# Designed miniproteins, single chains, continued (5): the designs that were tried, part 104

Each design is a single chain, and the fold is of that chain. pLDDT is the mean over its residues in the fold that is shown.

## One batch from the design tools (miniprotein)

Design m19615
Fold by ESMFold2-Fast:
Structure m19615 (fold): chain A 72 residues (1-72)
Amino acid sequence: SKEEIEKIRKEAGEKFEKLLKENSSKLTNDQLQQVIDIMIEMSKKMKEAKSAEEAKKYAEEGFKQILDIINS
């Protein structure tokens, strides 16, 4: 449902923001911009998702991409 998609998007956004806040001092300016770009892209994809399953997939993909940058 639209409500389930919005909940997933909100929860994913909060997790992304927490990761960025906790790791921002470790990141270069280029890495910080990459994380911000991923957050924007994944938020848009989740908002436009046709199902809760699709929104969760985008949340998982975004989380993985952000963690890969942080752990690089």
Scores: mean pLDDT 85

Design m19616
Fold by ESMFold2-Fast:
Structure m19616 (fold): chain A 90 residues (1-90)
Amino acid sequence: EKLSREEVLEQLRKVLEALRRVKEALKNGETVGRTEEEVREALRKAAEEFPEALQELLKEGLITEEEALELAREASEILGDESIVERVKE
């Protein structure tokens, strides 16, 4: 099955929404069956993998540079990691 550009963007936005929910759960102490350490490790991994995924999608022409930078900025705000935007620029 081949994903359309719109489907790819929808999946990326769903990932960002999931990260936002995890961040709020951590803030409220609601990790539900996970330790705070496990949740922080998952968020750290997401901060490393998300810009890499955006770069691959750019190479394949599935998203534009503008869309990639917008998504990177949203991820940066959610995860508190400005390096996400810098990694996508290359």
Scores: mean pLDDT 75

Design m19617
Fold by ESMFold2-Fast:
Structure m19617 (fold): chain A 70 residues (1-70)
Amino acid sequence: KIEELKKQLERAKEMQERVIASLEESLKNIKELEPDNKELHERYEEGLQNAKEAGEKFIADIEAELAKAA
């Protein structure tokens, strides 16, 4: 089971990095193309924050399971 948890942790971290990098790049692009569109900026910032929190929670849950298994 511990190998499965390690693979889940790797996958979760890789997916989180890709998602966050993509959202950060999208936010940067939107701020450059639409600098006065505050509503759009806020929507992207909310998406980024939600993704960070969800990913942190998911990773923490896997780490907790891995700690119990070790």
Scores: mean pLDDT 83

Design m19618
Fold by ESMFold2-Fast:
Structure m19618 (fold): chain A 56 residues (1-56)
Amino acid sequence: MDVIDREGTRLVVLEDVPPEVVEAAAREALKYVEENPSATPEEIREVMRRTAERLL
C-alpha cells in the first residue's frame, strides 16, 4: 500500500470510532502507562490505535 498518510492521523478519534471502542482503548492506554511510566505519547497512541483496530 502506498498510502502512508494514514499513519499521520489518529485512528482513535470520536467521529470514526464507536464510544465503547474508545473506552476500551483508553483503558488499555492507562494500563500501559501504569506498567510503563516512561511511555512516550506515541507509544500510548499506538496502544490505543491497535486496540481500536482490533475492536473495529
Scores: mean pLDDT 66

Design m19619
Fold by ESMFold2-Fast:
Structure m19619 (fold): chain A 100 residues (1-100)
Amino acid sequence: GLDGIIRGIDEAIEELRKMKEAGASAKEIIHAAITALINIKNVIKESDLSEEVKNTLVSKINEAIDELKKMGEGDTPAEEAADAAIDKFKEIKDTIKALK
């Protein structure tokens, strides 16, 4: 359900914060963020949510993945990569909360 997806997002945010504090590289942070987004997308696709809700959430997740990929192609500092990734997870979480 939506609460399970929100929990997954909160866990991803916490992991990204820990990676930032541990001095992980921008590439490692972006890879972890994209991996978490793909996992959340798969959970949404396999859920009992309506196709309209699934399409909305999958679209937002795909946009976040594309933006993070572009960030990974640039010379982005690790701190900025972490903050941008965390913000994208928060935006997805807010979208889910608005659908509840």
Scores: mean pLDDT 87

Design m19620
Fold by ESMFold2-Fast:
Structure m19620 (fold): chain A 61 residues (1-61)
Amino acid sequence: MIPEEVENEFLRIVHEGLTNQLSLDELRARLEELIAKVPEEYREEARRIADKALQQIEATR
């Protein structure tokens, strides 16, 4: 599993996305920046989580 600090950051970004504070493009960019900061061994898992989060937020728009 990804580190707890990274998971907390994902939750924060998802919250901003769900409250319509970010466009889908801005949300995607923020998630990509977070993935780039994750250790390489967790990047695939982080990308999967980011994709699911983006899909859920898109469904609310």
Scores: mean pLDDT 74

Design m19621
Fold by ESMFold2-Fast:
Structure m19621 (fold): chain A 77 residues (1-77)
Amino acid sequence: MFEKIKKEIEEILKEDVLDVERLRKVGELAKQVEDDEQRLELVRLAAEMIAKELGKEKEFEEELAKAEKALAEAAAA
């Protein structure tokens, strides 16, 4: 199931045009995955592909680094 859902999400994101309907479909497919870690993996995959499509790959990397830093600081507190 997870592998099939991941493949379907990858095929949706592979297409050149991004729109709200495709993002909705990706979200619906991710919700079918009951494992939280696997669901997060699909969400990260979607976010990365969306960032590449919009030419915001560097912005995505910067936000990811900020999130990692915030988590590390929270764990240290």
Scores: mean pLDDT 67

Design m19622
Fold by ESMFold2-Fast:
Structure m19622 (fold): chain A 81 residues (1-81)
Amino acid sequence: SELEKVIEELKKAMEEKDYKAAAEYLRKIVDIINENPEATIPILKKNKEFLLEAIEALKKQDLPDSLTEHLPLLEDYLNLL
């Protein structure tokens, strides 16, 4: 699925400490969720711990607000799963 592919790209960006790319991939994940929320739930549940850890790591980086503004809403949504 597109979401699984983006999550794998996010994992690679996090391993490489490319936090700007990681933030852009998290934004793409939010866009995919908004297009079809129900279809994303099983994949998000499987990757919940990793996604929450990635969000926490990115909050500690000096990144533009435009890349981080979606992170609190995504974190809240993941915690409901």
Scores: mean pLDDT 86

Design m19623
Fold by ESMFold2-Fast:
Structure m19623 (fold): chain A 102 residues (1-102)
Amino acid sequence: SMAHLALVREAYEKVEEYTKKILEYYKNNDAEGALKEMEELRKWFEEMAKRTGDPTLEKLAKTMGENIEHMKKLSKKETLLEVEATMSLVMMHLRVRLRAEE
């Protein structure tokens, strides 16, 4: 639907915004700051998924949550790399969804 397309585009813009914030924490070698920003993004995805029933946002919120729990067991350097990998994965899935609706 057009409403779900608009939501997925908003989610993509949100991921771009949070990726820029995370990059600043990454430059400062601040794994805790980077992880906190990703957790805020995950909460936004979870809230929007609950409001809209969008399956892409629901799946991505779950994936981010599982990755955050895994990162709590990792070193600072590994956490920063996994945050970057997770953000890239989220952007890729949103892009695939947007292209599929064309």
Scores: mean pLDDT 86

Design m19624
Fold by ESMFold2-Fast:
Formats: sequence, C-alpha cells, structure tokens
Structure m19624 (fold): chain A 104 residues (1-104)
Amino acid sequence: SMEEELARLEAELAKDPRITPEERQALVDFYRRLLEAGATGTRVVLARSEEDIEKALADPDSGTLVGDIEDGELRLVSNALPKDEFIERAKELLERRKARQAAA
C-alpha cells in the first residue's frame, strides 16, 4: 500500500505544472521516509527555499508540516504554530541545511 500511495502522490504532483520535477521527486522521497517512520495522513513541504515556507503558510486548513532531514532524523515544524514562530522555526531548518551544504 505504501508503494501505491507514493505512486498516487507522484502522479498527482505530476499533473500540477507549477511543481518542478526536482520538487516532485524530493516530496515523494521525503513522504516515503515519513511513511516508513509510521506517519499517516500528514502533508509535508520541503524547506528548500523561503518560497516553500510561504506555500506552507498559505494553507489555512493546517496539518501541513515543513520539514528537513538532519543527521538521519526527520525535523518537522507545524503551520498550526503562530505565524511568527512557524516562520522562525522553518527558516532555522533552511539555514541549517545551507550550513551543511556549505560545509560539504
């Protein structure tokens, strides 16, 4: 069922011309890891740019998580937090990612 769910996600993302192939692949890979960790019914946005954070903020129905993987651990921030706190925490994830890429 996980493979079927991921295939469905990939197919739906592929229908939206605003989502890049790289963004689609990253979301599918991230969601696979989330499902392997036992999470279900969660919507995740990758914190790869400030635009990704703004996309998560634009979802008023909540339940959206902004995430990154650090040292094999999934780090998540919920958009149910106050906007200022959500932005701060999500930007912290993005800045840590940039620091890791600069150190590599």
Scores: mean pLDDT 67

Design m19625
Fold by ESMFold2-Fast:
Structure m19625 (fold): chain A 96 residues (1-96)
Amino acid sequence: SAEQEKTLEEAKKRFKDLLERQKETIRNTKELSEDQKEALEKFLQGNVDNYIKELERLARERGLSPQEIKELTDKKIAELDTHFEISLKILVRRAK
């Protein structure tokens, strides 16, 4: 549906916006080497790309409603953000 496509595009934008904020945080983290920053950014990019593809697949194949797409997106964004914060704190502690 048109509303489903719109909701998917909004979800995709939210994942990309999250990734850009996380990349900015990584770039500003002085305790990490440039190689560590590049590796972490690449890993996060891959995760976001995979989640977007899976969400698009589930929406099309299983007929997810706009509400279901939004709820799954809200949950996954929160999980990714929490995991990123924990992982970054661990890496910073190990770099000291």
Scores: mean pLDDT 86

Design m19626
Fold by ESMFold2-Fast:
Structure m19626 (fold): chain A 79 residues (1-79)
Amino acid sequence: SLEAEILAAMKPAERELYEFSGRLGQLLRDGRITDEEARRLFAEYLSEVVGEPAERIERWIEAGDDEALKEILERALEK
């Protein structure tokens, strides 16, 4: 069970992000949420962890601002 070993090796913040992203991905595949709703929920999650406004994070995702998103993800994973 390589997947179980990977999950066990993750830091708590990495594991929470992985599990949250997995749930959003499943809801998208099942057609229960839209791509727009998934982006909003992801931005809200990062906002709670990092303290940046969700609307600002959502704009960075929509704009493809890889540098800003990388910085926010690194900050989220450090918690």
Scores: mean pLDDT 78

Design m19627
Fold by ESMFold2-Fast:
Structure m19627 (fold): chain A 94 residues (1-94)
Amino acid sequence: MSSLEELMVTLVEYALQELRENPDLDIDAVVEALMKALEELLAQLSREEQIRTLERIIEVVERRKATVPEGSPAHRGLERLLERLRERLEELRE
């Protein structure tokens, strides 16, 4: 994994930890803040590199979601994050 991809995964894990420690947090607000941070990191890459990086991050998030209890705040956060990441990927492709 590249240093950039490692940083993005670290940000995802940090967001999940915040949702676990503060269950009253608005999941959508946490996901939007995370997406903003991820988009800032992606903005320095070419379109082709952004697509490739997003595809890898989506794969990592999908695998992480499979290891989290269904119905938990972390699981709901990962579902919402996947929706937002897939939307961004389609915007870059189409």
Scores: mean pLDDT 83

Design m19628
Fold by ESMFold2-Fast:
Structure m19628 (fold): chain A 81 residues (1-81)
Amino acid sequence: EVETRPVTVRIFRARSAEEARRIEAEFAERRAAGEPVRYAILLDERALREMLEEDGFDPSTLSEAEIAEMQAAQEAMANTG
């Protein structure tokens, strides 16, 4: 039936919003070139806060526990697919 082919899966930990954007841009270019690549970016606390600020969220409204839960959710999603 449907054959499952191996694909390149890469998991990256981004330490800043800039690093996360750089990784995203690289893999967007590879995907646009037709490469069957899959990737996941895990944001550390600093990168997550910076990304939230860029998206118009006030990171000061989030506790350290809420940031940790968001990071754990990202890691769970990356490990699942």
Scores: mean pLDDT 68

Design m19629
Fold by ESMFold2-Fast:
Structure m19629 (fold): chain A 70 residues (1-70)
Amino acid sequence: KAEEVYWYTKLLAAVSSREEIEEAREELLRLRDELPEELVEAALEGLREGEERREKVSKEEVLEEYRKLV
């Protein structure tokens, strides 16, 4: 389902390079006519949020989140 695709794609984006994320985004756009639009949109949202997480998470933010968990 779309929610699962979103979270799975977000996790993949977190461990992928920026170039790999952009390639995946382009492939999803190509597949838009072959896949349900809802799944494609969920995957694109996941890729975007995963990439933003990587780019915007500073060392200080990671430490703050870690401290809140304990």
Scores: mean pLDDT 69

Design m19630
Fold by ESMFold2-Fast:
Structure m19630 (fold): chain A 117 residues (1-117)
Amino acid sequence: SVEERVEKAAELIRAGDLEGALKLLEPLDPYVALAVETALKGKVEENEKVSPDLQFAIKLAYEKGELGSVAAIMFSLMEKKDPIYPALVAQLAYFLKQKDYEKAAELLRTIYKLKQQ
């Protein structure tokens, strides 16, 4: 199930197994997967399944920390999108860059819970 896949991915992130987490998340959510892939590769790889604005939000969060999360919120507001989901995924990339795997795993669980509601 989606829930079991996300739970397993969160456990792998907590263990520092970003490659294992990426394999579980890629078929589920390409934007969340891109955040993990960015941390694994140290850079934002071009991804046809993720819009350029969301790719840029991850890049800013990964390079600038909190500023990237603010930028994601601003982009979402300007485009009349829900700002919470893009900002949380950008924040996931930041926590992974900091190697704060515990906070990254908790944030992944939070993203999943919000997507179910």
Scores: mean pLDDT 79

Design m19631
Fold by ESMFold2-Fast:
Structure m19631 (fold): chain A 59 residues (1-59)
Amino acid sequence: SAAEVAAQRRELRAARARRLATASPLDRDLEEGVLDVALAVLDTVAAQEQRKEREAALR
């Protein structure tokens, strides 16, 4: 559901902050990039779930 994706997005943002705080300078860009991609994927899933919910409401 859209709510579950929103909850995962919040948790991933919190995890990102924790990981970046302890990441080495050499790994920071990689950790940041990986988490940014994961957030983008969750945003896409959230948009798809919202679209399915709207389509279901119209039927």
Scores: mean pLDDT 73

Design m19632
Fold by ESMFold2-Fast:
Structure m19632 (fold): chain A 70 residues (1-70)
Amino acid sequence: SASELKIRILARDLREHFGFSEEEVEEIVALIRAGDLEGAKALVRELGRRKGLSEEQIEGLLSGIDAAVE
């Protein structure tokens, strides 16, 4: 099961530190809660690239998704 606390921390970091909108964060969180981790990761990669995030930053966010479901 996904950790609600870890999901909330990830959502805040996406919004406050990485420039994701509330709508984008809601889509990512919905995929995580549904257990669609591949969909969540694909969306983070797509949106992160569009926002100009580095590959290192994107990989860090993907690791955060994995941590949220441990």
Scores: mean pLDDT 85

Design m19633
Fold by ESMFold2-Fast:
Structure m19633 (fold): chain A 68 residues (1-68)
Amino acid sequence: SMDELAQTLLDLVRQQFQRMVERGVPVSDMRRQGERIVQLMRDLKFPQEVIDEVRQVIEEAIRRQEEL
């Protein structure tokens, strides 16, 4: 279902960006990857609420990295 797919995608994005923070990936690279993910989701016509949730997860990880 879309709900299960959305939850799986959110968990994968959280894990990926958490690993990037832990590895000290530059904020510029995190932003670029996040922009590509969001653009791809828009092109694939994901529901807006799912795109917004993924964007929030990405922005939270970037904020944590910037505050280190």
Scores: mean pLDDT 84

Design m19634
Fold by ESMFold2-Fast:
Parts: sequence; structure tokens; C-alpha cells
Structure m19634 (fold): chain A 85 residues (1-85)
Amino acid sequence: PRATVEVEVETEEEREKALAAIEKVQARYPEVSVLEEGPGTIRVGVEGDNVAEALEIANALMVELAKAGVRVRSFSIEEVAPAAL
């Protein structure tokens, strides 16, 4: 399963704070990756072996973003089915 967190960044300072928070979480959870950087948003992916793990890691990411004073625009979770044989 993959959780996706979309972070809103309105200023260069907010972008730096968001990226620093993401890097801090990545140091603890290598499953966290930056999927896309846009002019006003950063999209972050969290891979988990199950939904609960993906949610736990995504929650840790959201907590660090909140501590940094940046906003989460959206959150989604997708169960990526393994390729059917």
C-alpha cells in the first residue's frame, strides 16, 4: 500500500522547512520519498507492507510537517494490487 501526502508551500521558507521535515522523516523511514516538487506543492509517497504501516509512517511525516509550520493540502492511501499471475 502507498500513502500520498501533498504539502502546500507558499514561500521559499516554507519549502525549505517542508523539505527539511521530509528529510528528517526519511532518515527514520527510508520508505518515504519525494514523488514530485511543484511551484506551490510537494508530493510525498510512503510505501508500507500494509495499510497500518503506511498510515503510521504518513502520520509521523504529518507530525514533522506540523512542527515545521507547513500545511498538508491532501492525504490519500492506495492499495497497489500485486500483478496478478
Scores: mean pLDDT 79

Design m19635
Fold by ESMFold2-Fast:
Structure m19635 (fold): chain A 65 residues (1-65)
Amino acid sequence: MSGGARTAAAEARRGGASEGGARAVGDLQEKGHSLDPETTLAALRAGGGGEAALAGVEARLQSKP
């Protein structure tokens, strides 16, 4: 349940997500939703992220958490 991990929003920004996409992911984390790669990518899309940004984030998530 613990680790030195950053917030989901910070990880999304680091992966190249838009500010809107990063906030959508952060909102999910604050509401206690699962942050599985699938859920994170869906939030990025809903927050207005483009496919190029999603591809970058997806590659990071699929490589290793």
Scores: mean pLDDT 60

Design m19636
Fold by ESMFold2-Fast:
Structure m19636 (fold): chain A 100 residues (1-100)
Amino acid sequence: SMEEIKKEFYEKLKEALEKIYEAIKKGDEKEVEKVIKEMVEYAKKLNLTSEEFEEILTEAASDFVEENPDISLEEAEKLREAIIKMLDLVKEYEKKQKEE
């Protein structure tokens, strides 16, 4: 069902945010980019719209920040940059799919 797909994707995004956060703490920019690309490709395979992706990502990011109160300001800024980049890539692929 669509509800089950959205829940599974929410859980995947929460795992991805944890991996991105750990990579940020280690200064591993390559791992951050890898996880971002994996989530974008996963969204493509699930045929999620950019609007559906943004909705699920917003909830996952909000919950992740609430669950991790020890995130520093610098880490929070880098995490926000990763989130924005992920959303921009999803919007770009959706635009290209409509043009193909």
Scores: mean pLDDT 83

Design m19637
Fold by ESMFold2-Fast:
Structure m19637 (fold): chain A 74 residues (1-74)
Amino acid sequence: DLVLTKERLIAWLERMLAALRADPRVPQEVIDRFEELLEKAKNGELSYTEIKEAFVEAERVLRKHGIPVPPVPA
């Protein structure tokens, strides 16, 4: 299973947010929520667990809309 650092998880979440923004079927309220979570994560306001939970939720939203999950950042 894939084990990620906090920094790589934030970078992956950023890619997921970009994918969500690119699809017009995703509600703006959902995009706004993930933008807020990502900003807090970048500012050091979220724990690893909170960032991981945001990641899992973003993946769920992508799958719900049939959007491919972006590849893990290098």
Scores: mean pLDDT 79

Design m19638
Fold by ESMFold2-Fast:
Structure m19638 (fold): chain A 74 residues (1-74)
Amino acid sequence: SEEEIKKKLKTQIDNLVKAIEEAVREGDDPETIRKMAKEAIEYLKKWGEEQGLSKEDIDEMIKNFEKKVDEILK
């Protein structure tokens, strides 16, 4: 269902946020982290589109992710 697909996408995004927090803790360069995050989120965006999620839902989830990354990286 669409709800199950949204939940899966949210779980993958939440896992990506945790990976970013871990990279910051390990002392990785913020610009390197931003590049990796961008590549990973583009992959997840394509996955969501292939699964039939609306552009509006995908864009909102990506915007929320970008805000969290900015807060983590300052």
Scores: mean pLDDT 84

Design m19639
Fold by ESMFold2-Fast:
Structure m19639 (fold): chain A 64 residues (1-64)
Amino acid sequence: TSLSDEEKYKGARELLEVTYEELKTELKISDEEFIELLEKNVPTIEDEASKKAVEEFIEELKKK
């Protein structure tokens, strides 16, 4: 593929950070609420590198 798994992971990570900041600022979503949203969507992620980025982000939010 034209994109490496590392680039896909990086892109997914950047998107997650932007989305998290927007939801926290605009909707005042809690870390717990965002974790629930991500966990619900993990099974729908087709790209393994992107799925790994989401799973890692969930772990970081749980750990703070």
Scores: mean pLDDT 79

Design m19640
Fold by ESMFold2-Fast:
Structure m19640 (fold): chain A 79 residues (1-79)
Amino acid sequence: AAALMAAGEAAPTLEEQIRLGTELAQLGAEKAIAAGVPKEELIEKVEEARARDLAVAAPEDRPLVEEAYERIIEHIRRL
């Protein structure tokens, strides 16, 4: 019950936020590259976002945030 109630909030669990954010970022990167944005420029913007999110993340959550951003960057590099 408690977990289901939490899922009803605008901001779901950190793990769910990271999963959805990663999927959306990967799709957004594919669209941006298709539109002619250079991979290097996208990676730079993603690294800036990573630094901002890590600055506000709790120490115990930082590994999850770091891993999510690494997956996004690797996905961009493979496009």
Scores: mean pLDDT 74

Design m19641
Fold by ESMFold2-Fast:
Structure m19641 (fold): chain A 62 residues (1-62)
Amino acid sequence: MSAEEAAKKGYEGGYKMGKDGVSPEAAAQLARRQAEEAGLDEEGQEKAAKMGYIGALKGKAD
């Protein structure tokens, strides 16, 4: 999985989690762990975590 794919999945997963009332911090941690399990480096993990956080904020607002 590429860093871009992980970031997209992090955002989409975070969005759904945010709609369900999950915190942005928890969504970011899950996205980071999923990127790590997929074999991405620290930069890819951090990007996925940031996108998960942003996704959760947007999901909660919508």
Scores: mean pLDDT 83

Design m19642
Fold by ESMFold2-Fast:
Structure m19642 (fold): chain A 73 residues (1-73)
Amino acid sequence: SKLEEAQRLIDKGLEAFKAGNYEEAAEYFLRASELLKDVDPVGARRSLALAGQAYYHAGDTEKADELFAEADA
């Protein structure tokens, strides 16, 4: 299901984040958010916030701020 696929992407994103591969982590979280937006809007927004955290750690503060704003909208 889309929920199961999104959870696998989130798990991969968290592994990448722990390894310090922040841009890769953000990409996984953004893909998870796209899968979740029609089936779990709350989960989609959480995944956007995770992507924002990953971009912040990558030094892309502008992209991080945009994603945090989308997550809070």
Scores: mean pLDDT 89

Design m19643
Fold by ESMFold2-Fast:
Structure m19643 (fold): chain A 108 residues (1-108)
Amino acid sequence: VTPLQFDVAVKDALDAAEETIRAAEEYLRDPSKAPVLRQEIEGMAKAAEFLAKVARDEGLSEEDIKTLEEVAQKLREASTLPDDEAGRVALEAAQKLKEVVERILARR
């Protein structure tokens, strides 16, 4: 993995997490925003999957890698859930992803 690939993956994951938090909060206020939430869940799942894949080569802790893999899995499962449950799962997963990404950025 190149440093550029990792930096792109980190930035994409942070952006996706922040967008998903906003979409989930908007959905909880207005159920008509469910389609936006669904798009952001898919985007964040892909970002988390890619970051998890490149993170192992960059020597991240096994705990952080497991958290990224867990976030990606929960988001894929959320895509099969009813909108209300998907929104809650997505918000929790996005907060965990943001925490991991902020730790990575603080050490870079």
Scores: mean pLDDT 84

Design m19644
Fold by ESMFold2-Fast:
Structure m19644 (fold): chain A 117 residues (1-117)
Amino acid sequence: SLRELARRLAEILGLPEEIAEDALNFAETGESLVPIPPEVDPRRVALLLAVLAIETGTAERVAEVLYSVGLISEESKELLIQAQQGKVSVEDVVRELGKELGIPQSVIDRVIELLRS
């Protein structure tokens, strides 16, 4: 299920379970995210949102939000949209966006392993 995927992604990314539920709700409905606590890395939240947006078919909307708040580049915004269209794999998005967001390679590898399961 998408809820289980969101929860497992959050665990790998070191995010609270509450952030997984809020991220999935935002990807599905466009309702505002609950304020992210200062101790939570917004770059890890961005990767979670990117994966969930591709899986829910909302990549255009979510990518625009992430771009507008300065979390991702224009190139990464285009990459998310291409993944939703099936032109690139979600794994390719995780690799490229994860690097841009400064996420450790070990974490990126674990996210990709989950997506292959």
Scores: mean pLDDT 84

Design m19645
Fold by ESMFold2-Fast:
Structure m19645 (fold): chain A 76 residues (1-76)
Amino acid sequence: MEERIRATARALADVASAQIEAHPEKGDTIREITRDAMRALVDQAKLELGEEVGRIAEEAGREALARVDATVAAIK
């Protein structure tokens, strides 16, 4: 379970970073969409799987979003 949540967050960040590199002019928009998607993933994990799994999803999402933020910073 934990591995799947971390893998999903990482996959979202990887896709977002690739899209930002392909479309630098939309970097901020892609970052916002990714942040909203990650928030939805965390909320769903908390609701469906409980607080402990939600905490893992929250941590994984925070790490993934930090990578996306670094990608946006690198292209600007």
Scores: mean pLDDT 77

Design m19646
Fold by ESMFold2-Fast:
Structure m19646 (fold): chain A 76 residues (1-76)
Amino acid sequence: SEAAERAYLRRLAATARAMGLDELADLIDEVAADPSLADDPAFRERLQAVVSTLSPEQRAALTAAQRALADEVEAA
């Protein structure tokens, strides 16, 4: 459901914010409020620019968080 997708994205944003990735968390919160932004080329460029600043360790931690949240959604 749209509510479940929004909740998922907000949890992901909270995880990114806890890691000190405030810019990334803000972008995830934006797409949670407006899912059409995921298909916006300008938004995707902003997201890619922020992701490119992540260290390999930060990227691995974010990937692990995404996987854990995806597994939770599949179990539901």
Scores: mean pLDDT 80

Design m19647
Fold by ESMFold2-Fast:
Structure m19647 (fold): chain A 87 residues (1-87)
Amino acid sequence: MQAVVDAAVEAGIKVGTEEFMKVGRSPAPPQEVIDKARETVRATATALLSAAPAIDAAIAADIVAQGVKVGVDTLLKLGLQLSLENA
């Protein structure tokens, strides 16, 4: 379970960082970048959970939600740090 969350978060951060770099030197990550990262975390977590043996649907949903939250929070912190470096 922890490996699923970690993999999903890593994928979301990677995609979010790539999209943020494409948008250029913005003071904060645009909502579009955050939305893409969130979607990537959710999709990755869902795919990994779907490949596992039957899991309680409520528990699976909670894991996906937690992965999305952690991924987005990490991306926002990274975006803020990059913004400070470009100031």
Scores: mean pLDDT 64

Design m19648
Fold by ESMFold2-Fast:
Structure m19648 (fold): chain A 71 residues (1-71)
Amino acid sequence: SRLDELKEQIKQAKTVEELVSIMEEGFEDPSLSDEEILELIKTAAETTPEKDQSQVLTRLRDLLDRRRERR
């Protein structure tokens, strides 16, 4: 599934930029439900090193706000 594909890409991301790029694809995909977006956020949180958590959370918040605006 699209969700499983994105989860695997997140787990293989080597940089914050790669991780956020994958998350942006997921957040911008209208076929994904809000529940599936929460699954992606959980996967990203589990994958992100503590040192990068603040940077990733800031960027994910911006992506979430943009998704909300598209309702």
Scores: mean pLDDT 79

Design m19649
Fold by ESMFold2-Fast:
Order: sequence, then C-alpha cells, then structure tokens
Structure m19649 (fold): chain A 106 residues (1-106)
Amino acid sequence: EKATATVTVSLPAGDLHVTVEWEAGDATVTVKASNGQTVTTGAVNMDGKAVGTAGLKGVPAGVTLEVTITSKGKLGEGPVTVRAVGRTPGSTTRVTREVKAEPVAL
C-alpha cells in the first residue's frame, strides 16, 4: 500500500520535523520538499503502531512537502497521520500542520 499527503508549511527559514504514524507493517517514508530537499526514513513495527520521523534543515518560508509512505504489505485499516512541526526563528511558538492520508493498494 501507498499513502501520500501534501502539507504546505509557511515557516520562515528554520528546521522542520515531520512525523508520520501508521498502524502496522514495515514502510518507507519519503519527504520531498519544494525547495529540493529529500529525506527517506523507515520504521519497523512488529507489534503495533509505527512512527517514522524525518528532519529537514534550513527550510525557507512557503515550502510544500510531499510525504509518501510505501509498504509492500498493508499499512493498517485506518488513515496515515502526517504532522509537520517547525518553529519561527527567535520564537518559542511551534507551528504545526497535520493531515491524514488514506492508504491505496498498489
């Protein structure tokens, strides 16, 4: 199965943390940013929910993220949750964007 979510994060230059949650199975998470950065990570879940985490550094304002989760098996029965979290430079305030993506059979 594969799930894809697009998240637009309007952040000034700074670091961005992307967390992806799914119910079960080995998966590869790929985050492609519109500024050309790409990060790939994986998580193995043997007995429950899996979490993959990707970090992007020096992300300018207005970047759009394409987050793709790919598994040879099933990602679970529920939606995949994608959270993008950043911080405005010089601020204590976190900026969070959350979307859900439905798994689709390949």
Scores: mean pLDDT 66

